# Ledger of designs, part 64: designed miniproteins, single chains, continued (4)

Each design is a single chain, and the fold is of that chain. pLDDT is the mean over its residues in the fold that is shown.

## One batch from the design tools (miniprotein)

Design m14217
Fold by ESMFold2-Fast:
Formats: sequence, structure tokens, C-alpha cells
Structure m14217 (fold): chain A 79 residues (1-79)
Amino acid sequence: AGFLSREEAEAMAEEIEERAPEIKEEKSAAKLAGIVLEGVGLELEGHYEEAARVYRTAVEIDPSLTGAAKKAEEAAAKA
């Protein structure tokens, strides 16, 4: 079975419901970090065009990420 037990699912749903606003903000920050790390991985594999796109996505989520913007330009220049 690939699903949780009914009791475990209900307990998890209640916990998520009470913490939903905090979890949403934490997931946003973690997702942003994951996107940047994915871009770095793509650069290491030589996929510069895809790396540039991933970095641009991170900048769209948080425009204060000047490092990600610079990385997008560097990756595009190497493509």
C-alpha cells in the first residue's frame, strides 16, 4: 500500500492545517534554495542555457537575489 493509514493521514492533515501559513513560508524559502542549487548543478553538467533559465526563475520569485541574476548572465554567456 502506497498510502498512509487513516489515523496517520488525519493527524498529519490536522497538523498541516494548524501550521499551514508557517509551512507555506518555509516551503517558499526551501523551494527558492532548491531552485538555485538546481541551477548550479546544471552549470556543472554544462547545461548553461537551462541553468540560466533556472536562475531567472529564482530572481522572479525574489528580485533581491543579485547573485542569481549574475549567475544567469554568466550561464547565458557560456551557452
Scores: mean pLDDT 66

Design m14218
Fold by ESMFold2-Fast:
Structure m14218 (fold): chain A 99 residues (1-99)
Amino acid sequence: MEFEREVLAALAEIMAAISRNAAKRSTDPEVKELLEKAAQYLSEAARAIDAGDFETAAQNLRKASEYLRKAAEISGDPNIEGLAKAAERLAQTAEELSK
C-alpha cells in the first residue's frame, strides 16, 4: 500500500541521514568511508522503494547493512551496530514485498 511504501522510504532516508552524520563525526578515515557508502546505499534503497522496486531496495539495504557492520566492528559504536540491524530488518521487509 501507498502508506507502507511512504513509511519504508522515510525510514531508509532517516537511516541514510544518521549514517551521514556519523561519518561527519568520525575521525577514522576508514569508518568515515564505510558510513558514507552505507548512506549512499540507504538513499538508493529509499529511491527504489518510492519507485515500487522492492527487489532493488532489498539489495541496496543488504549492502548498506554490510558496510554498517564493518564500520561498527572498527569503531566499536553500538549505535552503528543498531543501524546495521535496522537496515537488515528493512531489507527483509522489502524482500517480502518484492513477491
Scores: mean pLDDT 87

Design m14219
Fold by ESMFold2-Fast:
Structure m14219 (fold): chain A 75 residues (1-75)
Amino acid sequence: SSAEERARHRKENAILALEQAVQMARELRANGDLEEAERLEKAAKKAVDYMSQVIGTINPEIAEELREYAEKLFS
């Protein structure tokens, strides 16, 4: 359905944004900007939580896929 397609696109966009944030945080940490790296990671986690809730109202399975991906990426 179009709703499921929108949920999948939202998940894909969220994953891309999350991966970019994680990469930026790694670069900040490598440069000694530890506080900025932690701030970025915290913001990224909050954004994933929010997006998972939004996607979950449309398709809870796709929301769980996003949550599982984020958990593995931050582990």
Scores: mean pLDDT 87

Design m14220
Fold by ESMFold2-Fast:
Parts: structure tokens; sequence; C-alpha cells
Structure m14220 (fold): chain A 74 residues (1-74)
């Protein structure tokens, strides 16, 4: 059970990770940022629940992002 604040902190951590990468393809970076914003709170909470064993919020956010990207990378 995650608060709206925790969900927003998670999205912020995900975006910081994406922006920290060297932008070889700016369209790809923008696509990832838009994807993070397009994921609904319920789907984000489910991804975080799947990786709840990770105690560090930032590391958890990273793995949740990887999981979300895998689900949408069809």
Amino acid sequence: MLSDEELEETRRAMKEFVLSQKPENPERIQEQLEFIDSVDDEELAEALEAVRDIKDLRVRAFFALVLLKQRHAE
C-alpha cells in the first residue's frame, strides 16, 4: 500500500535515472519520460509491489521501471 507521495517520488527517481544517461538518441529519452508519465498509479504500484523486497527506494524504482519497460516492449 503506497501513498501518492511515494508514487511521485518513484516517478521522479525513474526520470532522474533516464536523464542521467548520455542522450545518444533524444527521441528515445523523450519516449521514456513520456512512458513514465503515461503509466497509471495502479500499474506503478503493482510494479513496486513485485519488487518490494528491495529496501532502497531508488533501487526499487529502477527495477520497477525495468519491469514496466519489459511489459510494454512487445
Scores: mean pLDDT 74

Design m14221
Fold by ESMFold2-Fast:
Structure m14221 (fold): chain A 74 residues (1-74)
Amino acid sequence: MKKLSIEEAAKYVKHLKDGDELVDEKTGAKIVVENGRVYAEYKGTRVDITNLSDEEVVKVLEILGVKEVTYIPA
C-alpha cells in the first residue's frame, strides 16, 4: 500500500486509471477516476478536477484538510 504526499498525489492524478483511488482516511476525502474523468470527493460532494494543474490539485487537497493519501489500485 503506497502513501503519497499531496504534492506527489497531484502529480500522480494524471497517471490514474478508472477504478483507482487516492484516499485520506482521516478526512474521508478521496480522488477517484470514473469514465476517464478525475473527481475529488468529500462528504458526498464531488468536484471534477480532470483539467486542473498540479498546483490547483494541491490547493483543492489543502482546502479539504488533506496532508497525505493512500493509493488504492483498481
Scores: mean pLDDT 83

Design m14222
Fold by ESMFold2-Fast:
Structure m14222 (fold): chain A 71 residues (1-71)
Amino acid sequence: GPLIEATLLKPSPFFKPTTFSEGFYKLLEQGLSREVALQLVERELREAVEDGYISEEELKRIVEELRKLAE
């Protein structure tokens, strides 16, 4: 979950997908399945939605981008 003040900054459609794609790749490199890696990233994104940092629309866009990377 977000433990640093930097996560308080409002998200950008460009910036957030790039940040989460790096984390997603790292999870895949650790041998996690694409399904499990996506679930972990979605959990972090859901906390950001609850805290008001991103909208549900932004969450959907980020998840769609990560699913393309999971192909």
Scores: mean pLDDT 64

Design m14223
Fold by ESMFold2-Fast:
Structure m14223 (fold): chain A 67 residues (1-67)
Amino acid sequence: LSPEEILRAAAASAVYNGHDEETAVRVALLAMKASGVEVDEDTIREIVREVSKLSPEELLAIIGRAN
């Protein structure tokens, strides 16, 4: 998995499970740190906002692609 795929999957998973923006940002940040990649919070927030506009089916497709 690329760092971007990990980030999108973590953000999509948090949003799919009904977490708010701040929680989704924290979940994605933790996933990136666990992967050894440092990403600024603003970049993570933009991805969270992007995936928050998607349907549950689209979110599951992102999560499934990452696995």
Scores: mean pLDDT 81

Design m14224
Fold by ESMFold2-Fast:
Structure m14224 (fold): chain A 108 residues (1-108)
Amino acid sequence: GVGAELDRALEEFRRAVREGDVTAARRAVQRLLELVRRASVESLRRTADELDRIYHEAVRLGNLEGARLAAEALLQTGRTLLRNAPDELIPEAIGYVLRGIGMLLDLE
């Protein structure tokens, strides 16, 4: 299902970030964002948490392009979650959006 495909795209993105493969990282994020549009709320929450982890790993590695891609993907995942979330998850979705924005500002 879409959740398993998201897990695969996240693994490919994490690997590309670790290897410094910018082309592979961009491809993985493109695939991930296509899948995010079709994902369940539970899969979107897991995806947002994993993108946060990938962002921090990219920053530690000095991979600023990987960090930027993770931050942009987190922002878009948070926006999709906000649109699809039940009312009780709106604060969490807003949190992901604001975190993604903050990450992008920290990279300027």
Scores: mean pLDDT 90

Design m14225
Fold by ESMFold2-Fast:
Structure m14225 (fold): chain A 96 residues (1-96)
Amino acid sequence: PIEKIEKALIEKEGFSDVEVKVGELLRKNPKKPYSPEEIAKQLGISRSTVEKALDRLVEKKRVVKLEGGKYQLYIPSEEEIQKNLPKIKKEFDEIV
């Protein structure tokens, strides 16, 4: 259960708990592609559930599906960047 502005963002975007967790994992290494199997292992969630969450995140322009079935963080729109600047800035600082 999330409160504050984070809950409002999740409701606005329509994210599920799994989608949030997958997105957080990808944000830790924005330039690193992850397979659904790697994400499932890291989060302790079934691969099929992770794949569904990844497909939803691709529809929402939060994740990009790469060749070979791997997924990577997608840079959101300017409006969303401004709303989530502290989180996005932290991820960019770790890209180096």
Scores: mean pLDDT 65

Design m14226
Fold by ESMFold2-Fast:
Structure m14226 (fold): chain A 76 residues (1-76)
Amino acid sequence: MTEEELELAIEILKELFEVYEKTGDRDAMFAKFREWLAKHPELSPELARAVAEALMDYFDKGLSLEEAIEKLKERL
């Protein structure tokens, strides 16, 4: 995986967290994630999965944004 793909994954993860904090709406956040995936059809399935798993860690395990980013890096 390239450093550019990792930066892209971190950027979208931050944007998704901001959507949730602004709206309180998980559906709005997941809609943003789907829109991002549609704009990046050549993305590695592994990268898409790593971002999704980082989101689940945030919601399921109560991890911070920083902790979710570290878990994302571990999955890549």
Scores: mean pLDDT 75

Design m14227
Fold by ESMFold2-Fast:
Structure m14227 (fold): chain A 80 residues (1-80)
Amino acid sequence: AEVVVTLPDGRKVTIRYDPSAPATEVIERLLEALKDADEIALGVVALLLGMANVLPELDSEELLKRAVESVKRIEEALAK
């Protein structure tokens, strides 16, 4: 399985993981894939998407909305 995250600057990051793996392993794989991205906003978005896909009790739509709002706030802060 894979998660594709689109950054505000238009870059796309593809994170591959095993959906049958424990949630902790999925999170570690997401963090490892993002260590070279050097952007905290990307890390937060990818982590939330990964958690939503592994933990079905989480509302993935609401988590995605929250992540997008967080990225937008970071963009506005960086524009100053």
Scores: mean pLDDT 55

Design m14228
Fold by ESMFold2-Fast:
Structure m14228 (fold): chain A 84 residues (1-84)
Amino acid sequence: SEEEEKKLKKAKELIKKLKEAIKNKSKNIEELFDELLRELLKLSPEQQKTLIPDLEEVKKIAEKEKDKKLAKKIESLIEAIKSL
């Protein structure tokens, strides 16, 4: 549906913004992560699972930038989605 497509597009855009924010050590990383969590909860389990590769990339960027706390949060999110 158009609504499902819009929700998925918004989640993908938030992932893109989060990747950039982590690389730039932006002050809004936590805000973007929280917004991403809210948008992911609006998606079907199948749609959430399609985003696992994108979330794995976010995790690797967080690890590279030495944001261990964020990397663990993203890992927990990936495991939660995999269990759906």
Scores: mean pLDDT 86

Design m14229
Fold by ESMFold2-Fast:
Structure m14229 (fold): chain A 61 residues (1-61)
Amino acid sequence: KVEIDHSSLTDEQKEELERMERETLQRMAEAWAAGASEAEIQAIADEGRQRIVDFYLEQKE
């Protein structure tokens, strides 16, 4: 299980994580407003989460 510890990140890395999170939430909100299914919204959430986790793990290396 990967936990994102914001205190271990630089200000630049925190800004990128916040940008990715905002982008994912915006896409989910737009999909919901357009009448997307729960499965479609979940897929957007899963993709966004995976991208954030991958970015975080790259920064920890």
Scores: mean pLDDT 78

Design m14230
Fold by ESMFold2-Fast:
Structure m14230 (fold): chain A 95 residues (1-95)
Amino acid sequence: DLVLSPLQRRLAELTIATLERLAAAMEAGASREELLAIFEAHFREVAAMAERELGYDADAVLAAGLAYWREALPTLTAEQLRQDVAELRAALAAQ
């Protein structure tokens, strides 16, 4: 039985919203640049939370997140992202 902290729950909810937006954009034929802009907006919010709640360097968190997803992006599919959303929602509902 996993009990999520309030921070972990907020991060999971933000991640669900971002993955849904990415899946919809991919299904609509969005460019790599448009998909990266969605990731950038997501990681700016993650970086702000990490700075506020954990004292991490927001610029470092943003840079690391963007570097990771820039490399991962060509391997992602809308179907995989929809599946990830379903799994995250199920995990949150089990709390």
Scores: mean pLDDT 80

Design m14231
Fold by ESMFold2-Fast:
Structure m14231 (fold): chain A 74 residues (1-74)
Amino acid sequence: SELLEKATNLDVAARLHLTAAEIGDPNAVESLEAAIENYRRAIELLEQAGASPDEIAYVRKRLEEAEKRLQELR
């Protein structure tokens, strides 16, 4: 499924951005903003593709972690 492939790619990209922020690089805010955007888009595509609730919940949990981290830096 094109939607599932795109969602997977966005999830991977978001994870890389979140990891960069967790390492404490000087671009942590930009990395977290990119992670949040990619996770939100991945969730939208997973919902459109009819992915399992567990798969969506897993990505949503990572989105919440990224949002919380960004809030702590603001």
Scores: mean pLDDT 81

Design m14232
Fold by ESMFold2-Fast:
Structure m14232 (fold): chain A 71 residues (1-71)
Amino acid sequence: GVAELNALGRELRELGEELIKLGMSEEEVQKLLDEAQRRAVRAYLEGGPDAAVAALREVLEEAKRKKEELE
């Protein structure tokens, strides 16, 4: 639901701040956040809130892998 979307969005923003601390540029992080928003909106239009949640979880997993590469 909306609460889960808000929680995932906040987690993704916090992960973005950690990526900046690890040397990723603000522009690269902003592109990642913009892509997450596009994927979530597209999924929401096609399959509703649960599809948007699944799309954000996929982006969050991709961002977590990128963090591991920078550590």
Scores: mean pLDDT 82

Design m14233
Fold by ESMFold2-Fast:
Structure m14233 (fold): chain A 100 residues (1-100)
Amino acid sequence: SSSLKEKALELLEEFKKIVEDALKGKISAEEAVKRLKEIQEELERLLKEGGVPQEKIDEIMKLIDDVTLATYLSIETGRDLSDQIERLLKKLEEKLKEAL
């Protein structure tokens, strides 16, 4: 549905902003993980209520977990994982759009 797609894409944009703010040092790694998990839970609920197949939800949730972990590790270790995170975010957006 158009309403489901709009809400899901809004949550994705909020997710991306938190990742970007965290990588720029605007929020702590712990605060970033907390906020990213809150968006993940809200998005999972939205997709389930919207009737998206569980297999597609699982793919999307795994990509969110991968981005969240890479963001946390980048901040905590000081390693530049920005290219990996950008590739994962692009794949997440593609999979989310395919599911909607």
Scores: mean pLDDT 89

Design m14234
Fold by ESMFold2-Fast:
Parts: sequence; structure tokens; C-alpha cells
Structure m14234 (fold): chain A 100 residues (1-100)
Amino acid sequence: HMEEDVERLLKEAEEAIKKGDKSKVANLFTAALLRAVGDELDGRYDEAGLWYYTAGKIALLEGKKEVAAKYFRISADYFRKAGNTELAEKAEKLAEEAEK
């Protein structure tokens, strides 16, 4: 369910960036963060990690490398809290790549 929501939102972000629709990109980034915070407050750490990861991907698509690295690291922390070591390591690697 959530993977489908993430995929749809990332596709919309890619299309908005291609069209130069900065307002749409900002709205999609904010939507990902609001979902992340909601899941975080509810103790759904795996879901929170996935939405912070999504926010990081949107920032990376915009060329905002520092913002992307920040949210990939937050994502990794929540995946670790959830016991999801594989996704935590993937998010950490993306943060390192974004900082180059």
C-alpha cells in the first residue's frame, strides 16, 4: 500500500521537475514530510523511514544535495529503530552519495 503511494508521489515529483513546476515539487516534498511525521508520532518507524527517504529522493531530484543527505540520514535512523537494517544501510549510502 505505502510502496504504491511512494511510487506515485515520486513519479509526480519527476514530472513536476521536468515541467519546472516548483510549487508542485514543494507541495509533494511537504506531503512526504507530513506523512513521515504522522507515522513517526504513531510509532510506525518503518513507514516514517520510507517517507523521509521519499522526501530525500525529491530533494535529490531538485539538486538539493544537502537537504537530500539530511533526510536520507533521518530515514536511516528510523529504519534502524524499526529493525530494518537493509533499508537503513541503503539510506545511509544514499546520504553519502548525495554529500559528494
Scores: mean pLDDT 87

Design m14235
Fold by ESMFold2-Fast:
Structure m14235 (fold): chain A 80 residues (1-80)
Amino acid sequence: DLIPRIVEAVRAGDVDRAVALTRELLARDPSRALELAVELAVALLEAIVLETLTGEALDRAVAAMDAALAEIEAYLASQR
């Protein structure tokens, strides 16, 4: 349920929502962190290939994905 919502936030370029929902996922089920990272990569690659996101909209989506991935990386670093 959270992963599709995070993907939607990233596609919309909503950095704050992507971060908030990623933090919620990591708090509820951190085992899904890798699944989220893969789903974000696939969704963004598909948007680029199909040209559903271009220019400034693509730049915003990349920024939102980078922010969500940074939350995952920070979580993983804390578990070492």
Scores: mean pLDDT 84

Design m14236
Fold by ESMFold2-Fast:
Structure m14236 (fold): chain A 75 residues (1-75)
Amino acid sequence: SLEKANENAKRLAEAGRKAREKGGEETVRRVAEAAGVSPKLLTDLANGKAPSLAELELLARVSEEQVERAEEIAE
């Protein structure tokens, strides 16, 4: 759903920003892998770039467990 995609996008955008601050590109890669998204998508979200329709579909499929794992790595 669009609601789930938007919620996941916001949470992953924040995780991506924290990952860059904590460990740069390597940490961003690990956070992206945990979330099941590309590092490029995570970086684009962290930069406030609007997701494409295909990226929204992908974000809607990310599970709560994947988002939580990504957030844990970003802390």
Scores: mean pLDDT 85

Design m14237
Fold by ESMFold2-Fast:
Structure m14237 (fold): chain A 106 residues (1-106)
Amino acid sequence: SAREEKLKESLAKLEEEAEKNTHSEKEKEAAKKIIEAQKHIAKMAEIIEANLTDEEKAELAEKLEEAAKEGEEAVLEVIKEVVGPEAAEHFRKALEYEKEALELLK
């Protein structure tokens, strides 16, 4: 879809800008990991767009807002229950890349 194309183009632009603006090797590696996390979020968004109605998306957003107050496992449970295990796996990988990026920056 046009929306998927636009998301892919936006991510490619973010990758190019991160490479140009990062000064240290650790900062470049951290930026790359954040971009990988964003790619997994984009894949989750593609699954949501393909499988959920606008009403189901609104319900998902409300449930995610409440789950975020409880922590990462609650968010993963909501994604798995409402969207499915594939979408939940993409979110888990995004969280792992974010944690790796934070560890590199110490």
Scores: mean pLDDT 81

Design m14238
Fold by ESMFold2-Fast:
Structure m14238 (fold): chain A 84 residues (1-84)
Amino acid sequence: MGVATATLQVPESVAPGTEVKVVLRDAGTGEEVASKTATVDEKGQVTATFTGLPPGTYTAVAYKTDEDGKETLLAAKSVVAVPA
């Protein structure tokens, strides 16, 4: 099974300590395969590690829920799951 680690840079308007949802999507189909909640660090980055994946290329996408309950896209990055 494969492992993918996604590190995403969020906008400076997002404070360190903010919880964001990181969604992992298949790069070929766009289908959601996994999601995790991660916390923005002091560098403005969120890191999520996904295990048990088929090896392949994925897109990691970070979302924040605002005060109106709407999800806002913060960042997206291509990642590769490697055999573990």
Scores: mean pLDDT 79

Design m14239
Fold by ESMFold2-Fast:
Structure m14239 (fold): chain A 76 residues (1-76)
Amino acid sequence: SEDEELMKKFLKAVKEKKWGYNIEGNLSIPEELTPSMQEQLELSTKYIEALLNKDYEEAKKILEEIEELRRERAAA
């Protein structure tokens, strides 16, 4: 699938510390990441890896962690 190819490309780019994911689908990792941005990137990478492994239960748990981070930031 084209989506799976994109996910694999993203995962490889993140592991190489070369690229991140943005709204345009362009991959670019900032030179300096804040702790929050680093945590989001790590969770996103783990989520995509779980999807590629068909581990939907882990993917669901990771989404819950992402939602918790979103609430924490909205409360700050």
Scores: mean pLDDT 64

Design m14240
Fold by ESMFold2-Fast:
Structure m14240 (fold): chain A 66 residues (1-66)
Amino acid sequence: SDFDRNRQRADDLYNRSRQLRDQGDQLFGQSVPQGRQAYSQSDRLQKESDDLRNKTNEEYNRYLNS
């Protein structure tokens, strides 16, 4: 279903966010600007994941109550 696909996409975005956070931690030891960039990208992807998950849950709840 579209709900399952959107949940998978949200999980993928979250996992990519976590990978960028871990990469950022390593990069801070080599380059502060690169570490900051990785953290910024991580935060953006986490927010996209959270927004997609919340939207999908709201749509699913509306579907169940319609």
Scores: mean pLDDT 85

Design m14241
Fold by ESMFold2-Fast:
Structure m14241 (fold): chain A 65 residues (1-65)
Amino acid sequence: MKLVLKAKEDVLAEGEKPILIKKGELITLEDIVENTGEKLTAYHVETGEIVTLDLSKLELVENIS
């Protein structure tokens, strides 16, 4: 499963190597590890890292099954 999200505001992708994702950037996630409804932990395709993201700061663009 591949999920494409867009940052509604600057968002910190938390993980082994934290990265700041700027407002308007697209985020591609695969291999969802955990989804609490508030936070999503998944493989971040652009960086190759497992990251945790605040879902309140993200907008769903595409869900590719």
Scores: mean pLDDT 81

Design m14242
Fold by ESMFold2-Fast:
Structure m14242 (fold): chain A 69 residues (1-69)
Amino acid sequence: SSAMLEQLKEAIANQDVAALARALIEDPSLLEPLLPLLKKQPRSFQDRLIRLIAPADPALAERLAAALA
């Protein structure tokens, strides 16, 4: 939903990697719309996001890692 995307953009702006990881695990379809913004984030944010997702959804973590390469 548009409301969820706006909430996640705010989480990214606040460097709330845990909130973003939870949302992407619940709805992996949110990855593609957020990808341009995620590519602009610091490497440390990107790496933490991948590490938080990997235990719950290894396939999503792999897709994210490939997209951010």
Scores: mean pLDDT 85

Design m14243
Fold by ESMFold2-Fast:
Structure m14243 (fold): chain A 88 residues (1-88)
Amino acid sequence: DKEDIETARRVARRAAETAKSEDPLEAEQGMAFLRALIAIAKTHFSPEVREEVLRAVLEALREVAATSPHPEVAAEAAALAREIEEEL
């Protein structure tokens, strides 16, 4: 429903901020949260809710790919963003 989508958008934004951390351990944790949200979206939501949640995660991943100071984090975010784009 709309509440699930809005919660997912908030979680994705928070995870993206964590993934943009200068601390590599915090950045890795942010990426772990984004990966978890993708897994939840694929297993627990209706197709319509899944699409909106994946769009929120895609926006977050694009921001991380563009902004992260860690090349490996940026590369993982870009790869995951591409996979989601192919599913939408």
Scores: mean pLDDT 84

Design m14244
Fold by ESMFold2-Fast:
Structure m14244 (fold): chain A 118 residues (1-118)
Amino acid sequence: EVPLVAVPVPWTRAIQYVRDVVLEALEALPVAIYFAVRPDPELMPEFYDIVKNPMSLSEIRTMLENGSFSSAEEVEAALRQMFENYRKYYPEGSPFVLATEEAEAVYRRLLATLPPED
């Protein structure tokens, strides 16, 4: 993990909240196993035919820690992309889509208490 002192952009209270509260809470969910890493392309090559912008919780964590995100909005966009990827590939009502709905409900609830940028 890249320490905060290594990132050149200042971290706002909002982006710190997303890292320490929102992302940590999502990673702690039982359903987080479905989003932890990208599907194995050898086991699921068809996933990559449907999903052009793959994303996982581990990638979001890495990008957040290394300063690839400059705002809480960019982290939210990456999370939305991850959830949309699963809705595009998996049928409605599948365990993966239900996991997506549960995780999205949790992050929306936590994002409603996002602190100001100062």
Scores: mean pLDDT 76

Design m14245
Fold by ESMFold2-Fast:
Structure m14245 (fold): chain A 68 residues (1-68)
Amino acid sequence: MIDEKIEELVKKYKVSKEQIETLKKLSPEKELLDKAGEIAEKLGTEQASSADLTAFREEIEKLGAELK
C-alpha cells in the first residue's frame, strides 16, 4: 500500500517532519508529503543529510508520477 511505501522511505532516509514541511513548499506532491510528515512525527525521525533529503524527494516524486 502507498502509506507503507512512504513509511519505508521515511525510515530509510530518516527525514524529519520539519524537513518534509520544507519540501512541501517546493514539490507538487503535497498529499504524499503530508502523509510522510505524519509518519516522521510518529517515528520521531531526526534530521537527514542534504543528500538523503534529495534522494527522499526524488523517490516521493517518482511514486507520485506512478499514481497519476
Scores: mean pLDDT 79

Design m14246
Fold by ESMFold2-Fast:
Structure m14246 (fold): chain A 91 residues (1-91)
Amino acid sequence: MEKELAERKSEEIRRLVEESGREGMLEASRIAGEAIRTLTSSEQKQYVMDVLKEGYLKVVSTPESQKILEEASTEGSELIKEAVDKVVESK
């Protein structure tokens, strides 16, 4: 099924990025593109893209990746602040 294919390809992407870093990102992008062309479910395509994005943010330092990291950090920071505020209010 498409979910199994997306999970298998995402695991290949994670492993390749983890073992090969920047050089792995080119091959990971190829695998992601191949999977996205094969998949018809928008949810499964998004899942594969999210895994590729996580790998990109972790290992690639380009001007584009720095901007993406800053934006992701800002959004994540807001979510963390909101969670902390709720914990403080509950005590």
Scores: mean pLDDT 62

Design m14247
Fold by ESMFold2-Fast:
Structure m14247 (fold): chain A 90 residues (1-90)
Amino acid sequence: PVNSNKDEEVKEVAEKIIEELKKLIENIEELPLEVLEELVNAREEFEKVKEELLEKAKERGIEELMKKILEELEKLIEKAEELLEKKKKE
């Protein structure tokens, strides 16, 4: 029981993050240009920390939740990159 409380809390936070990321992706066209640029600029940092986050998540037994979070973040960044390229051509 000593370890269960923190594990449940982490899962709850992860589910909330996934939900918020899905909402951002759904409304990505409504995001300000500055926010889209920040997401695109975060790409390199995201790629660097992605492996470390997965490794840490494996150690804590939440690898599947972390994969879902990282997949949603990757989708958000990809959508932001696509929108910025489109805006550059206008």
Scores: mean pLDDT 76

Design m14248
Fold by ESMFold2-Fast:
Structure m14248 (fold): chain A 71 residues (1-71)
Amino acid sequence: SEAEERIKELMLKAGLSPEEADRLIQAVKELAKDPNNQEARDTIRRVLSKIKDDELKKELAEAINELYKSL
């Protein structure tokens, strides 16, 4: 999906691995199935907290939201 590709691109720009991007995408999909999934929420928050660039963090949060809305 376009949102998944954007997440992968933004994660690479932030210096995070493709494996970390795949874990983030999976966490968003799990959260879409169960909004009360605390492990999924914690994974998303942890990834966002690693990003030092405020604009890149904002773009990644927007891409996460677009993926969530598409599921």
Scores: mean pLDDT 85

Design m14249
Fold by ESMFold2-Fast:
Structure m14249 (fold): chain A 97 residues (1-97)
Amino acid sequence: MSREEVWKEVEGFALGMKAGILASEGKVDEAARYLLKAHELGQLDAAIAGVSAAATISKNAGFAEQTAKNLRKVAEKLRDIAPEFADAVEKLADELS
């Protein structure tokens, strides 16, 4: 792995974490925007790991159902531009439900 590739993966994870936090807050449009940035970096797996980490924290705090509903809305906003991200986010929402 090059240093550049490692930093893109770290950035993808951080973007995913932020998207998961924003989704937990009901900020669906902002969450989708952060995941589109991860899509531009080509960092699907890292970003979804970040969303998953944030979603797990939300679930442990008692917000699983609301976070799952918001993640499904994020997936809908991603479907036309980044369908692979939409599918992965929807799968995470199903795992929270």
Scores: mean pLDDT 86

Design m14250
Fold by ESMFold2-Fast:
Structure m14250 (fold): chain A 91 residues (1-91)
Amino acid sequence: SAALEQALAEVEEFYERAVELEKATPDVKDPERTREFVSARLNYIGVRETPRALLTLSDVAATLETIGDFFRSLGRYDLAEEAYARAKELR
């Protein structure tokens, strides 16, 4: 659907920002932050690899929440709030 394609484009933008922040903090040796980034990455890959016929807006929302958790772990509460707000809209 058009709504699903828009949500996927938005989750891709949030994920790209997460990747840029991870690259910008290469000396962060925090196992919890690493785990949260890996979780966000795996959920993002899952959403990308799931056939459109099986993918729901709730799946996209869950991925946005995981990306928000990663932003929060970096102290980027502004980005975390934005991701969480968008996830809430998709439910």
Scores: mean pLDDT 82

Design m14251
Fold by ESMFold2-Fast:
Structure m14251 (fold): chain A 78 residues (1-78)
Amino acid sequence: LEKVGGAAELLAWVLKENPEITPEQAEEGLRAELERLGLPVPEGTAVELAKYLAEKAKKAGAEEAADELVAAVEKIAA
């Protein structure tokens, strides 16, 4: 459970610290993290993948990290 929240927090931080990350790279990173966590990887955009991981993180009690992850990915995809 905490691993999912930690992954969301780490990804949000990486995306904020690396503004050169493309939407394609963000999607690849999200898919890799979902696979590492043993979660099913849904079809969709980087934003949809971020929302999926964020939903899992919120269930684990990491609501702030989940919201920051979605915001960071939406900013990259905009």
Scores: mean pLDDT 79

